Designed miniproteins, single chains. Designs and how they scored, part 45

Each design is a single chain, and the fold is of that chain. pLDDT is the mean over its residues in the fold that is shown.

## One batch from the design tools (miniprotein)

Design m1489
Fold by ESMFold2-Fast:
Structure m1489 (fold): chain A 82 residues (1-82)
Amino acid sequence: SFEEVLKKLKEEGFEFSEEDIPLLELLFKHFDLNGDGTLSEQEYEVLLELLKEADKDGDGKLTREELIELLKKLGYEDEDIP
């Protein structure tokens, strides 16, 4: 589930604001290709690597700006981003 993915990201050392959870949910939905509300192991690994790339400082802190840049890299426009 999305909640399980958030827990796994925190266990991997990622930190993010609760206000930015909608951005993370949009990323989750992007990789949930079958729309079943779960990520496969392969889909999760792709998400994890993209989040590591977005974390420019390598400190595990995901800012709103870094998440927005990642979403735009994936093809989302400003009107699609919450």
Scores: mean pLDDT 76

Design m1490
Fold by ESMFold2-Fast:
Structure m1490 (fold): chain A 60 residues (1-60)
Amino acid sequence: MLGIAVAVKDVPEVNSAFLGLKKGEKVEVLKEVDSEWVLAKSLTTGKTGYVSKGVLEFIE
């Protein structure tokens, strides 16, 4: 993994490829896809999907 991040706001699940998150939810960042997007796994739900780096604060 690349590290642990926390969602700074609620993120809607717009489709199955994108990771929906609640504010304060922690994710494991698996891969950086590009400058704006990462592939992450929710530590709460176990779901994996794409999430914007702009809604994440890295803590580890």
Scores: mean pLDDT 79

Design m1491
Fold by ESMFold2-Fast:
Structure m1491 (fold): chain A 57 residues (1-57)
Amino acid sequence: MLARALKDYKATAPGELSFKKGDILEILDDRNPEFVLARNLKTGEEGLVPRRYLEEI
């Protein structure tokens, strides 16, 4: 599943993913209601992303 970042985000904890508004992320795991595990398709980096900052496309 692909999602678009709704805002810039800087990782504040280990395991979180930093991203820019408009970045396209591939959702790898969405078991948690607050966070998803995603890959940023521009950088190839993986990490936890707050669901509220993503829009499914």
Scores: mean pLDDT 82

Design m1492
Fold by ESMFold2-Fast:
Structure m1492 (fold): chain A 79 residues (1-79)
Amino acid sequence: MELSDEEIEELFKEADKDGDGVISFEEAKELLEKLIGRPLDATLEALLRELFKQADKDGDGKLDFEEFKTFLKMVLDKP
């Protein structure tokens, strides 16, 4: 799946419900469940949590737009 920067911006804004310019893992999880069309099982949630932590360079538990872009690219590169 090919996501443009514009599409990633739209997804980021949808996940960022409070408009604070960062997203939590829970917000990212909700977005991905919506994109997949089903709830994440424990294995997929654990994998996504690991990818989220890898994208979260500051270790603050939040992703800004650039970190979110990195996170989505990592998720999309998984088979």
Scores: mean pLDDT 75

Design m1493
Fold by ESMFold2-Fast:
Structure m1493 (fold): chain A 60 residues (1-60)
Amino acid sequence: VLNLEEWLVKETDFSEELAKELVEYVKKNKIDELKLIGVVNRILDQGLPKTLETAIKLLE
């Protein structure tokens, strides 16, 4: 079973460092991991920059 970090790296081409930062951010802020998955899919579908800042803006 893939954890969330492994899923991000394998399925989305996010870097391992970015995947770790995103997972740590959602844990720190008690955000649902499913919400993060939705945000990541939106970034991919809309061709948005694959950055922590982009993901945070979409999580807010």
Scores: mean pLDDT 77

Design m1494
Fold by ESMFold2-Fast:
Structure m1494 (fold): chain A 67 residues (1-67)
Amino acid sequence: SALGEELLKAAEAGDKEKVEDLVRQGADVNYRDEEGWTAFSRAADNGHVEIALFLKEKGADTQAVPK
């Protein structure tokens, strides 16, 4: 859970290096917070195209939407 929460925060902030590091550490790319946000949806919502594409290549569900 802690890795998933950090992954969402890094994706929201546009920190691609941190996103890559967290995925390497075993963070679940499809982790959802209590509102249903994933790292992919946070990156996409904030216009971080390179992070969103990286997460998609790592198996992120691109159809995931928050509640």
Scores: mean pLDDT 79

Design m1495
Fold by ESMFold2-Fast:
Structure m1495 (fold): chain A 104 residues (1-104)
Amino acid sequence: VNEANELGETPLHLAAGEGDLARVEELLAQGADVNAQDVNGRTPLHIAAEAGHLEIVRLLLAAPGVDVNAQDVNGRTALDLAREAGHDEIVALLEAAPGIDLNA
């Protein structure tokens, strides 16, 4: 469930990027690492937030042990990527997330 490809992308990264909510739920239930980072330091949360997949962002934020403040290789969080992409509803959801660092 956590086997990464040549880019460090796990099945959870791919499902989050594709907007496949059912697949994300299946992978999390199978013990997928919600905090896995690809070669660019991006977690599934980064990818879902940048892509505008609101329901997947909500699902990932509900996962035990999620690092909402994880930084990519450029020091950007999922919140930063959502702001850059203009996904206002995802920005609001991330700003309300438990443990979020609004200064990151």
Scores: mean pLDDT 83

Design m1496
Fold by ESMFold2-Fast:
Structure m1496 (fold): chain A 94 residues (1-94)
Amino acid sequence: SEIDKLLEEIKKLVEEAKKYLSEEEQKKVDELLRKFIEAVKKGDVETAKKYAQELIDLLLKGSSKNSKENADKIFDIAAKINELVKKLAEILKK
């Protein structure tokens, strides 16, 4: 399904971003990702958006502790995740 494809793309992007985070930040990202996926499966668009935003915010906060090069990579990944989440939210509303 289109939803499953978008979720797999989001999961891959999250795994790429996790490489630049501490172990504690990685655990929090994994928890937020699980909550996001569960909200998507339940069709709860607003809860899914909330957890997606918390996940993106955590990635962006993690970027502040990284080199400029790694911070730029995290920003690019976060932007891609945000666009996929927007596409997924539009599908769920229909």
Scores: mean pLDDT 85

Design m1497
Fold by ESMFold2-Fast:
Structure m1497 (fold): chain A 67 residues (1-67)
Amino acid sequence: LTEEQIAEFKRAFSFFDKDGNGTITREELTSLGMNLTDEEIDEVDADGNGTIDFPEFLTMMTRKSKM
C-alpha cells in the first residue's frame, strides 16, 4: 500500500465511522460495495467484539487484491 492509498482508506473509514468511536459495522462495509458475511467479518474481528477497526479494515481491503 502507498501512503496515498492509506490516507484515502483512512478518510473513507472516518466517513463511515459516524459514531466517532474508531470502529465500523457490517452495514457500513456493505455501503462500500463489499458483500461480506458474518463469518467473514468474524474472521477479521480478532478481538471478538463484533466491530471492525481501521487496521482490520485495511486488511480486508488489501486481502481482495491478494491471490
Scores: mean pLDDT 67

Design m1498
Fold by ESMFold2-Fast:
Formats: C-alpha cells, sequence, structure tokens
Structure m1498 (fold): chain A 159 residues (1-159)
C-alpha cells in the first residue's frame, strides 16, 4: 500500500541519517584532534612541528573522507524523505516530512562545506595560521550540520 511504501522510505531515511550522524561524530573527533595538533605545532620547534603537522594531515584526510561519505548518506535520506512526503500528500505528516527533508538538505550542504574547508587546510598545512582558521571554520560548519540533523530528528519523532 501507499502507507507501506511511505513507511519503508521513512525507515531507509532514518537508517541513512543514523549512518550520517555516526560519520559526522567521527569526523568531529578527527577535526578536534587535528586542531589540537596544529595548536601544538605553533608552540613547537620546526622539527617537532613537521611531525605534528604530518599527524594532523592524516586526521584531516580521514575527516574529509568521512564528511563526503556522510554527505552521500544525507543525499539518500533527503531523497527518501521527499518521496515519503509526496506519497503522504494531504496527510498531517506531509509538512513534517517536507521540513525534515529541508533540514537534512541543509545538513548535507554544511557537511560538504566542512569537507571543502578541511581539504583547503590540507593544501595549506605548512601555513599554520591559515590552517588553524580553516579547521576552526570546518568545525563550525560541522556543528551547524549536526544542529540541522537534530531539528530533522525532532520532526521525524512526530511521524
Amino acid sequence: TVEEEAKSLLSNAQSNLQQAQRLLEEAQRLIQDALNLVNKALDSTPEEAKKLLREAKKKLEEAARLLLEAHQYLLDASRDLGRAARLLKGDSRHELLVKARDYVRAAGGLASTAAYLVDEAIRNISDLELTLKLVQRAQGALEAAQGELKKAGDLLSLV
């Protein structure tokens, strides 16, 4: 039935959102670790700074990979929420699913922005001041993405 198809799409979307949330939380830990390593490099000898920046670069490369993977899960979830909303047109759940989809889309865009900023930090890793600013901006975008996903989750708890 239309109801069974909508429930299947919602279940798939919730699974994809759970995977995206896990990946964003892992990326946040890696970004925070990289930020700590870059801050230590600022107060270190040139030789010690090179070692710390190699470790920071590895963590940033892994964070960028996880952010792009999370972005793909968020795109899949947004698609399935949009399909479920269309199936439930005229149902009270329709508006909740449309709003949840829009929050998931916003989170996806922010995760993509965080990945871009992390990649820019990797390219500029020898410029400690620029790298610090780029990593801090990536952390802000990631925290904003998690905020949008919380709003989506709160709405989906009502469906």
Scores: mean pLDDT 92

Design m1499
Fold by ESMFold2-Fast:
Structure m1499 (fold): chain A 62 residues (1-62)
Amino acid sequence: GPSILATVSADYTATTADELSLSVGETVEITAGVEGTDLVLATSLSTGETGLVPLSYLTVVV
């Protein structure tokens, strides 16, 4: 499906095993939308790791 690119706007530390830890300035690919929350499924382009991250910590690249 269509994916979108986003830049991490603030450091995020995973609080569960399903979440992804990210550093400010990293680029991620969002592959799935939220399920009634602010979480998105994203893949880090730096590490190749996939996990949930709050959309509020991301700035979508347009």
Scores: mean pLDDT 77

Design m1500
Fold by ESMFold2-Fast:
Structure m1500 (fold): chain A 77 residues (1-77)
Amino acid sequence: VNQTISGATDLHFAAANVANEKDLEEIKRLVEEGADVNAKTDAGYTPLQLAEISYSVNPSEVKKEAIKYLREKGAEE
């Protein structure tokens, strides 16, 4: 489906789609490889904001850990 947000990075997609520990490890890998934790999509969304939106729709402990990790790495709303 072509509803992907323009200007989204791999970290935006990983943060929006975290469902299990493997997805959380992917977020950590991307950040360790130099992903910009404060990158904004063309709509102005950061990876942290997408993770928070995902958590509000379907909350899970792994999503909560992803949000915490991004904040600890300097991610802002």
Scores: mean pLDDT 78

Design m1501
Fold by ESMFold2-Fast:
Structure m1501 (fold): chain A 83 residues (1-83)
Amino acid sequence: SRLSRLIRELKKAIEEKDIKAVVKVLDELAREFTKSPKIFELLKKLAQAVIDGAPEEEIYKIFKELVKEYAKEFGVSEGTLLK
């Protein structure tokens, strides 16, 4: 799905430390896949952490929470979103 593609692109951008790519994917997720205040808050939190140069462990923790919330709201497994 498009959501799964964007989640995989986001993970790759984080792993490659490509701040511009992270911000672009987060913007696309915000425009197309923001159904709840919780998801919007997590997208903002992740964007801020990346822009501020937070430790990778913190960035990845927020990313995992975002994937979990998307999985819950869309009725899919976390593994399905990362596949």
Scores: mean pLDDT 84

Design m1502
Fold by ESMFold2-Fast:
Structure m1502 (fold): chain A 98 residues (1-98)
Amino acid sequence: MTPEEAIRLFAKALGFSDKAIEELVKKYPDVNAKDSGGLTLLHLAARMGLPEAVEALIKAGADVNAKDRNGRTPLDIAKENGNEEIVEILKKAGAKEE
């Protein structure tokens, strides 16, 4: 799965319009690109509770151990939100508990 395909699947899962999907692809040309808060798309998918988006981003090469500005990983966010399905997906993909 390409980075662009993963980003498109993520945005479609969130109900984005075709125009909004194209803008998102332009904003995140790399699946590991960070916003001003240090958040990757994988952090956002974990926060939103989207297992299918998490899996798609991992297949596209997302860094499962990426840290935001507060030192939080996608695994930390999934645990904070009580989303056990995403916790298991991230652990199987090599997420570390530190």
Scores: mean pLDDT 75

Design m1503
Fold by ESMFold2-Fast:
Structure m1503 (fold): chain A 56 residues (1-56)
Amino acid sequence: MLATALKDYEATSGGELSFKKGEKFEVIEEVDENLVLARLLSTGEVGLVPKKYLKF
């Protein structure tokens, strides 16, 4: 499933991805109600992304 970043975000923990508004993600799985595990398509990096900053 593809998602798009709604805002710029800087990672606040070692498991999170930093990203810019408009970047595309492949969502791998939902970790909880607030976080997904996703791949950033531009870099191939995998990490946690807050769901509230993503548009599906």
Scores: mean pLDDT 83

Design m1504
Fold by ESMFold2-Fast:
Structure m1504 (fold): chain A 80 residues (1-80)
Amino acid sequence: MLSEGEMRILRLLAENPDRALSPREIARATGISVSTARRHLRILEGLGLVERVRGGRYRLADPKLVKEVLEIEEKMRKRL
């Protein structure tokens, strides 16, 4: 089960799936600390949803899969 913080990070990265963002940029955009963002990114990387690229930045590992996960999650949240 993904936390709300993890879902916020996936939604942010899904806005531009070809762009890699630093943990600092992710923290600023999501309103969490850099340390919290790094922790969530480690979990998402372990799940194969994000990947770490050159320069310590993160992007979606599988943009199509993440889009499907986000669509299902948001529909369930709106109907439940």
Scores: mean pLDDT 81

Design m1505
Fold by ESMFold2-Fast:
Structure m1505 (fold): chain A 68 residues (1-68)
Amino acid sequence: SLSAAQLARYRAAFATFDKDGDGVITRAEFEEVLRSRGNENLDGAFKLFDKDGDGVIDFAEFVEVLSR
């Protein structure tokens, strides 16, 4: 299980992607951050986080991938 400190760290990281503060990461926000880091497989990366296929990444999905 994740510690409270680790969850706080993930929340801070999530806020970096969630530019408008709506509580989800859109594909556009996700791709903007990854593109700035030189990532080319943006579609593949997004699909790893968007496990329910709804087109956004919520905090639970974000933590699920990062805690693997």
Scores: mean pLDDT 74

Design m1506
Fold by ESMFold2-Fast:
Structure m1506 (fold): chain A 56 residues (1-56)
Amino acid sequence: GSLLEVPGIDEELAEILKAHGITTVEELRAAGVAALASIPGIDDETLRAIGRWLEE
């Protein structure tokens, strides 16, 4: 699925993730929330939303 389907990911954040090699939901799941915490431009609220969604 598209990164835009993930709660907390807008078009700007999706472009940041693509710059770090995360272009799909599958790649996002593989990277995990710990890797996302190292990416500039992701706030703590967004990290919590993505982390919760990834734990489903």
Scores: mean pLDDT 77

Design m1507
Fold by ESMFold2-Fast:
Structure m1507 (fold): chain A 63 residues (1-63)
Amino acid sequence: ELEKLIEQARKLFREAMKALMEGNYDKAYELYDKAIDLLPLTPEQKENLRKAAKNVIENIKKR
């Protein structure tokens, strides 16, 4: 079960990266959020990962 969840999250992270490279930031946010939700983490850990993903996207937007 855990291995399947991690594999699904990896696929979503790849799709998020593709959206990010295409400049589709809204889609990248959505896909990162879905990937994070699949991980067996606490709500606090998930929120921290969302903030980290947002920071990465914002930094790429500045380039």
Scores: mean pLDDT 79

Design m1508
Fold by ESMFold2-Fast:
Structure m1508 (fold): chain A 133 residues (1-133)
Amino acid sequence: MPELVNRPIPALNGVTPLHYAAQHADSSESVEVVRLLLEHGADVNATDPAKSLVAGLTPLHSAAQNVRNEESLEVVRLLLEHGADVNAEVVAGPLKGHTPLDLAVRYASPELKEQVVQLLLEHGADVSKVKPH
């Protein structure tokens, strides 16, 4: 099982399994996949390849942008507890310079936005890094 955790997915432009699982955490089974990947040494701070549509994102950027239910919120918590850089800036692409907090404020579900923002702040997110546009 450990050999699968950091294998890029060619059909998804080389996105790692953790990036994919963090973006698509819509069930208890997908939360379990994220947990298993992290427990087996997935690079929590890996960046998406520059050729992907979401180039330069870490798994935490992908998770924070896609908080839609309790399972996706739990994925944000798991990434943070496994050492995700809460203040990481996107390194490439159209979201370059955005932090997980900025992406959560902009794109998280209205019903869960306060919860994900509070979770990021509890892990040391810097509110001054939220972009105005």
Scores: mean pLDDT 75

Design m1509
Fold by ESMFold2-Fast:
Structure m1509 (fold): chain A 58 residues (1-58)
Amino acid sequence: MEIYRALADYKAVEPEDLSLEKGELVEVLARAEGGKYLVKSLKTGKEGLVPAAGLEKV
């Protein structure tokens, strides 16, 4: 299981994006186009796209 942490609060700007809070843990499900990852929040169970540059591997 590939776990990353959000480096800062992120607000969804596109319909497929997921909003995250700083320090929120996510599982990376797939790597997407445009430098985004498809992730699942371990806190909420919701899935969506997040910029890879905003994530840190734990």
Scores: mean pLDDT 83

Design m1510
Fold by ESMFold2-Fast:
Structure m1510 (fold): chain A 74 residues (1-74)
Amino acid sequence: MEKIKKSKKLLDALGAALYAAALAGDLERVRELIAQGADPRAVDEHGNSAYDVAAALGYEEIAALLLEAAKKQE
């Protein structure tokens, strides 16, 4: 997986909501959005994922949930 080309998925409505929920520390909302099909690996226009934001803010439970959701996707 060492590639120079990094495809940044812009935040869709679900991705934007997931990012906002991670910023707010809202674990239940994050879980609900993932269940609705939000991509846990989607990045914003700056290349930051909801995981990156949750980890930076110290929301370890949200960061762990996002990481596990990303690993579980085929």
Scores: mean pLDDT 72

Design m1511
Fold by ESMFold2-Fast:
Structure m1511 (fold): chain A 65 residues (1-65)
Amino acid sequence: AVPDGTLGLDTLQFLAGLPLGTRGGSPGFGPATARAVAAFQRAHGLPVDGIVGPATRAAVEAALA
């Protein structure tokens, strides 16, 4: 498992600012962002689908709190 602290604060803030449903092909969603989303999903036991859905967004917000 990847620890929650593996992602930097700036990355978590960036992910928290993405619209729900953000995924590959969305504006600003490059390879580095895709890796960050996948790593975060893996760290939190979420399906690694590369989509910033409600569950992924809630986990990011919790990590920032």
Scores: mean pLDDT 66

Design m1512
Fold by ESMFold2-Fast:
Order: C-alpha cells, then structure tokens, then sequence
Structure m1512 (fold): chain A 109 residues (1-109)
C-alpha cells in the first residue's frame, strides 16, 4: 500500500510513525489479527522508516507471525537503511526467528 494515510479506524489506523494495525498486531504476536489483515491485502504496509510488519515480528521474536508473513511473501522487505527482518532478529537475539528467516531466504530465489 506504500504510504497509508487513512481515516482513523481500527484496521485503517496509522500512527505518527506510519505504523498500521498489522505492524502492531505483528509485534504483539496476535496471529489471528495478522492472518485477517494479511488476507485483506495489508501486508505491503510500511512505516515511515520503511519497516514492514515482518521487521516488527522478527524483533519481537514472534515465531508464528514470522512464519505466516514469510508464507505471504514478505521475507525480502528492507527498511530505508537496507536492513532486513533477519538483521532485526539477529540484533534482538531472537534465535528461533533467525533460523526461520534464514530457511525462508534459502527457499525464495
């Protein structure tokens, strides 16, 4: 969706940092909400720093959310500094997320 400047609603909400409901749900590990928002085509949303929901899930160590977002094709999202979700997981010490993302990188050409 690129930049998301939508009316104030629970699913269309964007905060001052450009974070959507999907970013927040991914960080919190709310798998059901992430699944609903991904099915609605919200997975392309990026915040003001170019961070995808997968960056947030990876940093927070949300393994189930990371697996769901990877299957939705989001593994190659880079932020505005060229940092991947894998970089965020490594810096946060999220070993299981690092393993999932490294395997996903090997699966996607």
Amino acid sequence: SGEVAMARANKDYVDSEGRSALHIAAEMGNVDMVRELVAAGRESAKDNEGRSPLHYAAEAGRVEVVELLVEAGLVQALDNEGRSPLDYAREAGREEVVEVLERAGARLP
Scores: mean pLDDT 74

Design m1513
Fold by ESMFold2-Fast:
Structure m1513 (fold): chain A 64 residues (1-64)
Amino acid sequence: MASWEAVDPKELGAGLRALRIARGLSQRELAERAGVSQSTISAVERGRIRPSAETLARILAALA
């Protein structure tokens, strides 16, 4: 992505959800790997919040 901040939070969340499912991870497992709460993963995947750059980096690292 040229700029993740230009991406619709809903589209960003849908993309992260798809990657998590492809990895066979639950929201809880992804949260544990990323070092964030399960509610944060749920809110991000639903596009309810825009994650900080740090939180997004942790989620992406956990999906690698």
Scores: mean pLDDT 78

Design m1514
Fold by ESMFold2-Fast:
Structure m1514 (fold): chain A 100 residues (1-100)
Amino acid sequence: MKIDEAEVYRALGDMALATGNYEAAIKAYKKAVELNPDDVEAYIGLARAYLKQGKYDEAIKWAEKALSLDPNNPEAWRILAEAYEKKGDFEKAEEYRKKA
């Protein structure tokens, strides 16, 4: 099988996210989506990395992008729920939890 450069950058992002290097994760996931704009998992990783940095509006933006490509993605719903909860919007957080 051909190695996809976008998948390599997503894997680098996943490793950086797992080790708590959120800045490196964001850079890697951004490269992944530049190479493959339809990579839902890379948008999910990007949203998680922003969520871990406390950048809740950015996390919401990228999770919504993932949902635009995959409307029933449970991980995107979980990220939206956590981001809204962290912003104090408990009503939206509960709505998104029910979808996840």
Scores: mean pLDDT 84

Design m1515
Fold by ESMFold2-Fast:
Structure m1515 (fold): chain A 58 residues (1-58)
Amino acid sequence: MLLKAVKDYEAKTPEELTVKKGEILELIENVDGEHVLVKSVKTGETGIVPKSVLELID
């Protein structure tokens, strides 16, 4: 399942991932109601990102 960042997000903790608007991410798992664990398709990095900055694209 692929997601796209709809805005820039800067990681606030070591567990979070910094993403740029337009970046494509793969959903790994849901962490809670507001956060997901994702993998950047471009860099291969993994981390937690708020659902509010992501959009489902497939």
Scores: mean pLDDT 83

Design m1516
Fold by ESMFold2-Fast:
Structure m1516 (fold): chain A 72 residues (1-72)
Amino acid sequence: MLSDEEIDALFEKFDTDGDGYLSREELKKVLESLGYKPTDAEVERWVKLFDTDGDGKLDREEFRGFLRALSL
């Protein structure tokens, strides 16, 4: 299970524009860096489940919830 500090480090590493959000492409790259091979459809489904603001991106809190749901 990832610590909050490890999740924060992943978020900062892959938030390439520094806007405080991860796009679907950035989220896919995070998962690939952790050894997963998600499809674009799987990533889109997960973003829709955790994107509470409807912008098509995950903020840091939504990203943490997503990784916890994956038991990471």
Scores: mean pLDDT 77

Design m1517
Fold by ESMFold2-Fast:
Structure m1517 (fold): chain A 98 residues (1-98)
Amino acid sequence: MKELGVKLLEAARNGDAEEVKKLLEQGADVNYQVTEEEAKEFNLPDSYIGMTPLHLAAANGHKEVVDILLANGADPDAKDVYGFTPADLAELNGHLDI
């Protein structure tokens, strides 16, 4: 379900908690991780390679979405292509309450 994974990624980036819940109920992979091929296929930035929905929610300070993703089994130790965890991205972007 690559399309559901991409939709979950964008909902998490935008802080859309209701859409995140809906997509997870539809079977979206909470630990969806962007590959190089998927970044090209869905026209995503190269910086998204290796990112999960939790990475983008944390990077953008969307605390409610972070809590929803973690409650649904998101891996807080997942690393993006640069070796950053979601918590690392939150700290780099000044979101210390994540």
Scores: mean pLDDT 79

Design m1518
Fold by ESMFold2-Fast:
Structure m1518 (fold): chain A 106 residues (1-106)
Amino acid sequence: SLEELQAFMEKHKEENEALASKMSEDNVVRYLLLPDVNAKDSNGNTALHLAAEEGDLELVKGLLRLGADVNAKDKNGNTPLHLAEKNGHEEVVKVLLEAGADKNAK
């Protein structure tokens, strides 16, 4: 949660390099810096769309724990599931389906 990130940053504020290293160990912490986990870029992509397209399984799991909308649509109507399937990321496809992704979403 954002509150967990704030507590983590306050605890480690004196060690910026150590903080950055620890944040890189958990991609979830990096995404807690976003003002909204469901914020969209100029193409309508959320962080979950980009993680699914790249096949970053741990980031996908982390974003889903933060409340990312598993069925969010980009400007082309694609969900994160569509991007994971298009790029052959089978484990990401499985995680998204387990999280409630609608394989028939349009």
Scores: mean pLDDT 68

Design m1519
Fold by ESMFold2-Fast:
Structure m1519 (fold): chain A 63 residues (1-63)
Amino acid sequence: GPPALATATKDYTATTAEELSFSKGETLEIKKIVDADWWEATSLSTGETGLVPASFLEEVPGL
C-alpha cells in the first residue's frame, strides 16, 4: 500500500486547484497513490488535502 507519511524534499507551488502547495521539510500524510507521478496527501501543517508530485517526497522510514 502507499506509505503512511512522507517528508517534502523541496518546496512546491501548486499549479492547479487540485494540487497542494508545500514547503521543504513539511510532513504529509499519504492517502493514496493516484499514479507513478502523483499522490493524494494531507499536509500535517495546514490540514489541506490535494495532489502532490511523488518525486518531491521522501517516505518516512519504518511506516
Scores: mean pLDDT 79

Design m1520
Fold by ESMFold2-Fast:
Structure m1520 (fold): chain A 68 residues (1-68)
Amino acid sequence: SEAEELFKAFDKDGDGVISYEEFAAFLGRSGRYSEAEIEALFAQADKDGDGVIDFAEFEALLAALRAR
């Protein structure tokens, strides 16, 4: 699926989660987001507060962005 392909693009280490560093690097390349916006998006996606985004949290983030 598109979500799985995007998740792999963010997950450079292949560890099955997205770190803040990987998330910020990917979004920073687009030039569309400030550092503060990237931090806010990561905090919103990290519902469990564990400092990483898993696949379920990533799918929820994509669904929320599509709904707006």
Scores: mean pLDDT 74

Design m1521
Fold by ESMFold2-Fast:
Structure m1521 (fold): chain A 78 residues (1-78)
Amino acid sequence: TGIANLNAGNLDQAIAAYKAAIAANPADVTAYNNLGLAYLKAGDYSKAIAAYEKAIAIDPANKFAQLNLAIAKAALAD
């Protein structure tokens, strides 16, 4: 399935890049938000939740992280 393979390759590269950004700056809220979104797209809801919880721990007012955390928790509970 060409489209699934393309999306998987892009997600793997994105996840690696966001992990590298977090390793360089552990307080990078944008990198945690993007990592969470990448895991959410990959269907790894537990890792998405962990990434968004880190983003909220750094910036509790981050509405993007709050919304997507709720989405990831709902998906995991399904």
Scores: mean pLDDT 80

Design m1522
Fold by ESMFold2-Fast:
Structure m1522 (fold): chain A 85 residues (1-85)
Amino acid sequence: SIEELLEQLFEAVRAEKVEEVERLLKELKKMGGDINAEDPRSQNRWTALHVAAALGSQEIVDLLLKYGADPTIRNALGKTAFEVA
């Protein structure tokens, strides 16, 4: 399901597994999933881009942006991905 795929994507981003992130992003695109979806484990509406930026994982940030992640989305604290970096 898209929900399980998103959960795997957030886990791969947190683990900084670049190759797995790219594979999961390709699968998410095929299924019509939203790359800007909120982390289902987050109380603060973090996107995958927020998580990658906060970790300083530039390669994953670049992959997410390539796949259409929106850097202007604000989390529940009013922060964009680059403001949490």
Scores: mean pLDDT 85

Design m1523
Fold by ESMFold2-Fast:
Structure m1523 (fold): chain A 63 residues (1-63)
Amino acid sequence: MLEALFRQYDADGDGVITKAELAANAGIGGVVADRVIKAADKDGDGVIDFAEFEAFARAAGLT
């Protein structure tokens, strides 16, 4: 389930979710996408990899 959701947001298949991909797929503004990335991006690299996405989903109760 989580990998399917991750791949839905990872539109170009590069293995990470960028702010632009999150904004495009979720229909949210750049400010909201930035806040989500900052909350999930524990490494501070400006993108969400699968491990960070999984940790965020667990924290949000999505598993």
Scores: mean pLDDT 66

Design m1524
Fold by ESMFold2-Fast:
Structure m1524 (fold): chain A 55 residues (1-55)
Amino acid sequence: LGIQLRQAREARNLTQQQAADVLGVSVSTLSDYESGRSTPNAQSLVLIDAFLAGR
């Protein structure tokens, strides 16, 4: 998940701050998701799946 989230963000030329704003989380939380330090909750996973799908 984390690697895919980072790749999708970079493919859209988004900074961590911009991607965090889109997902409604803090930059620190997004960084933790991308590095695997934290697991997204069910609500955040829905938003992440939409982000990864480009929808």
Scores: mean pLDDT 75

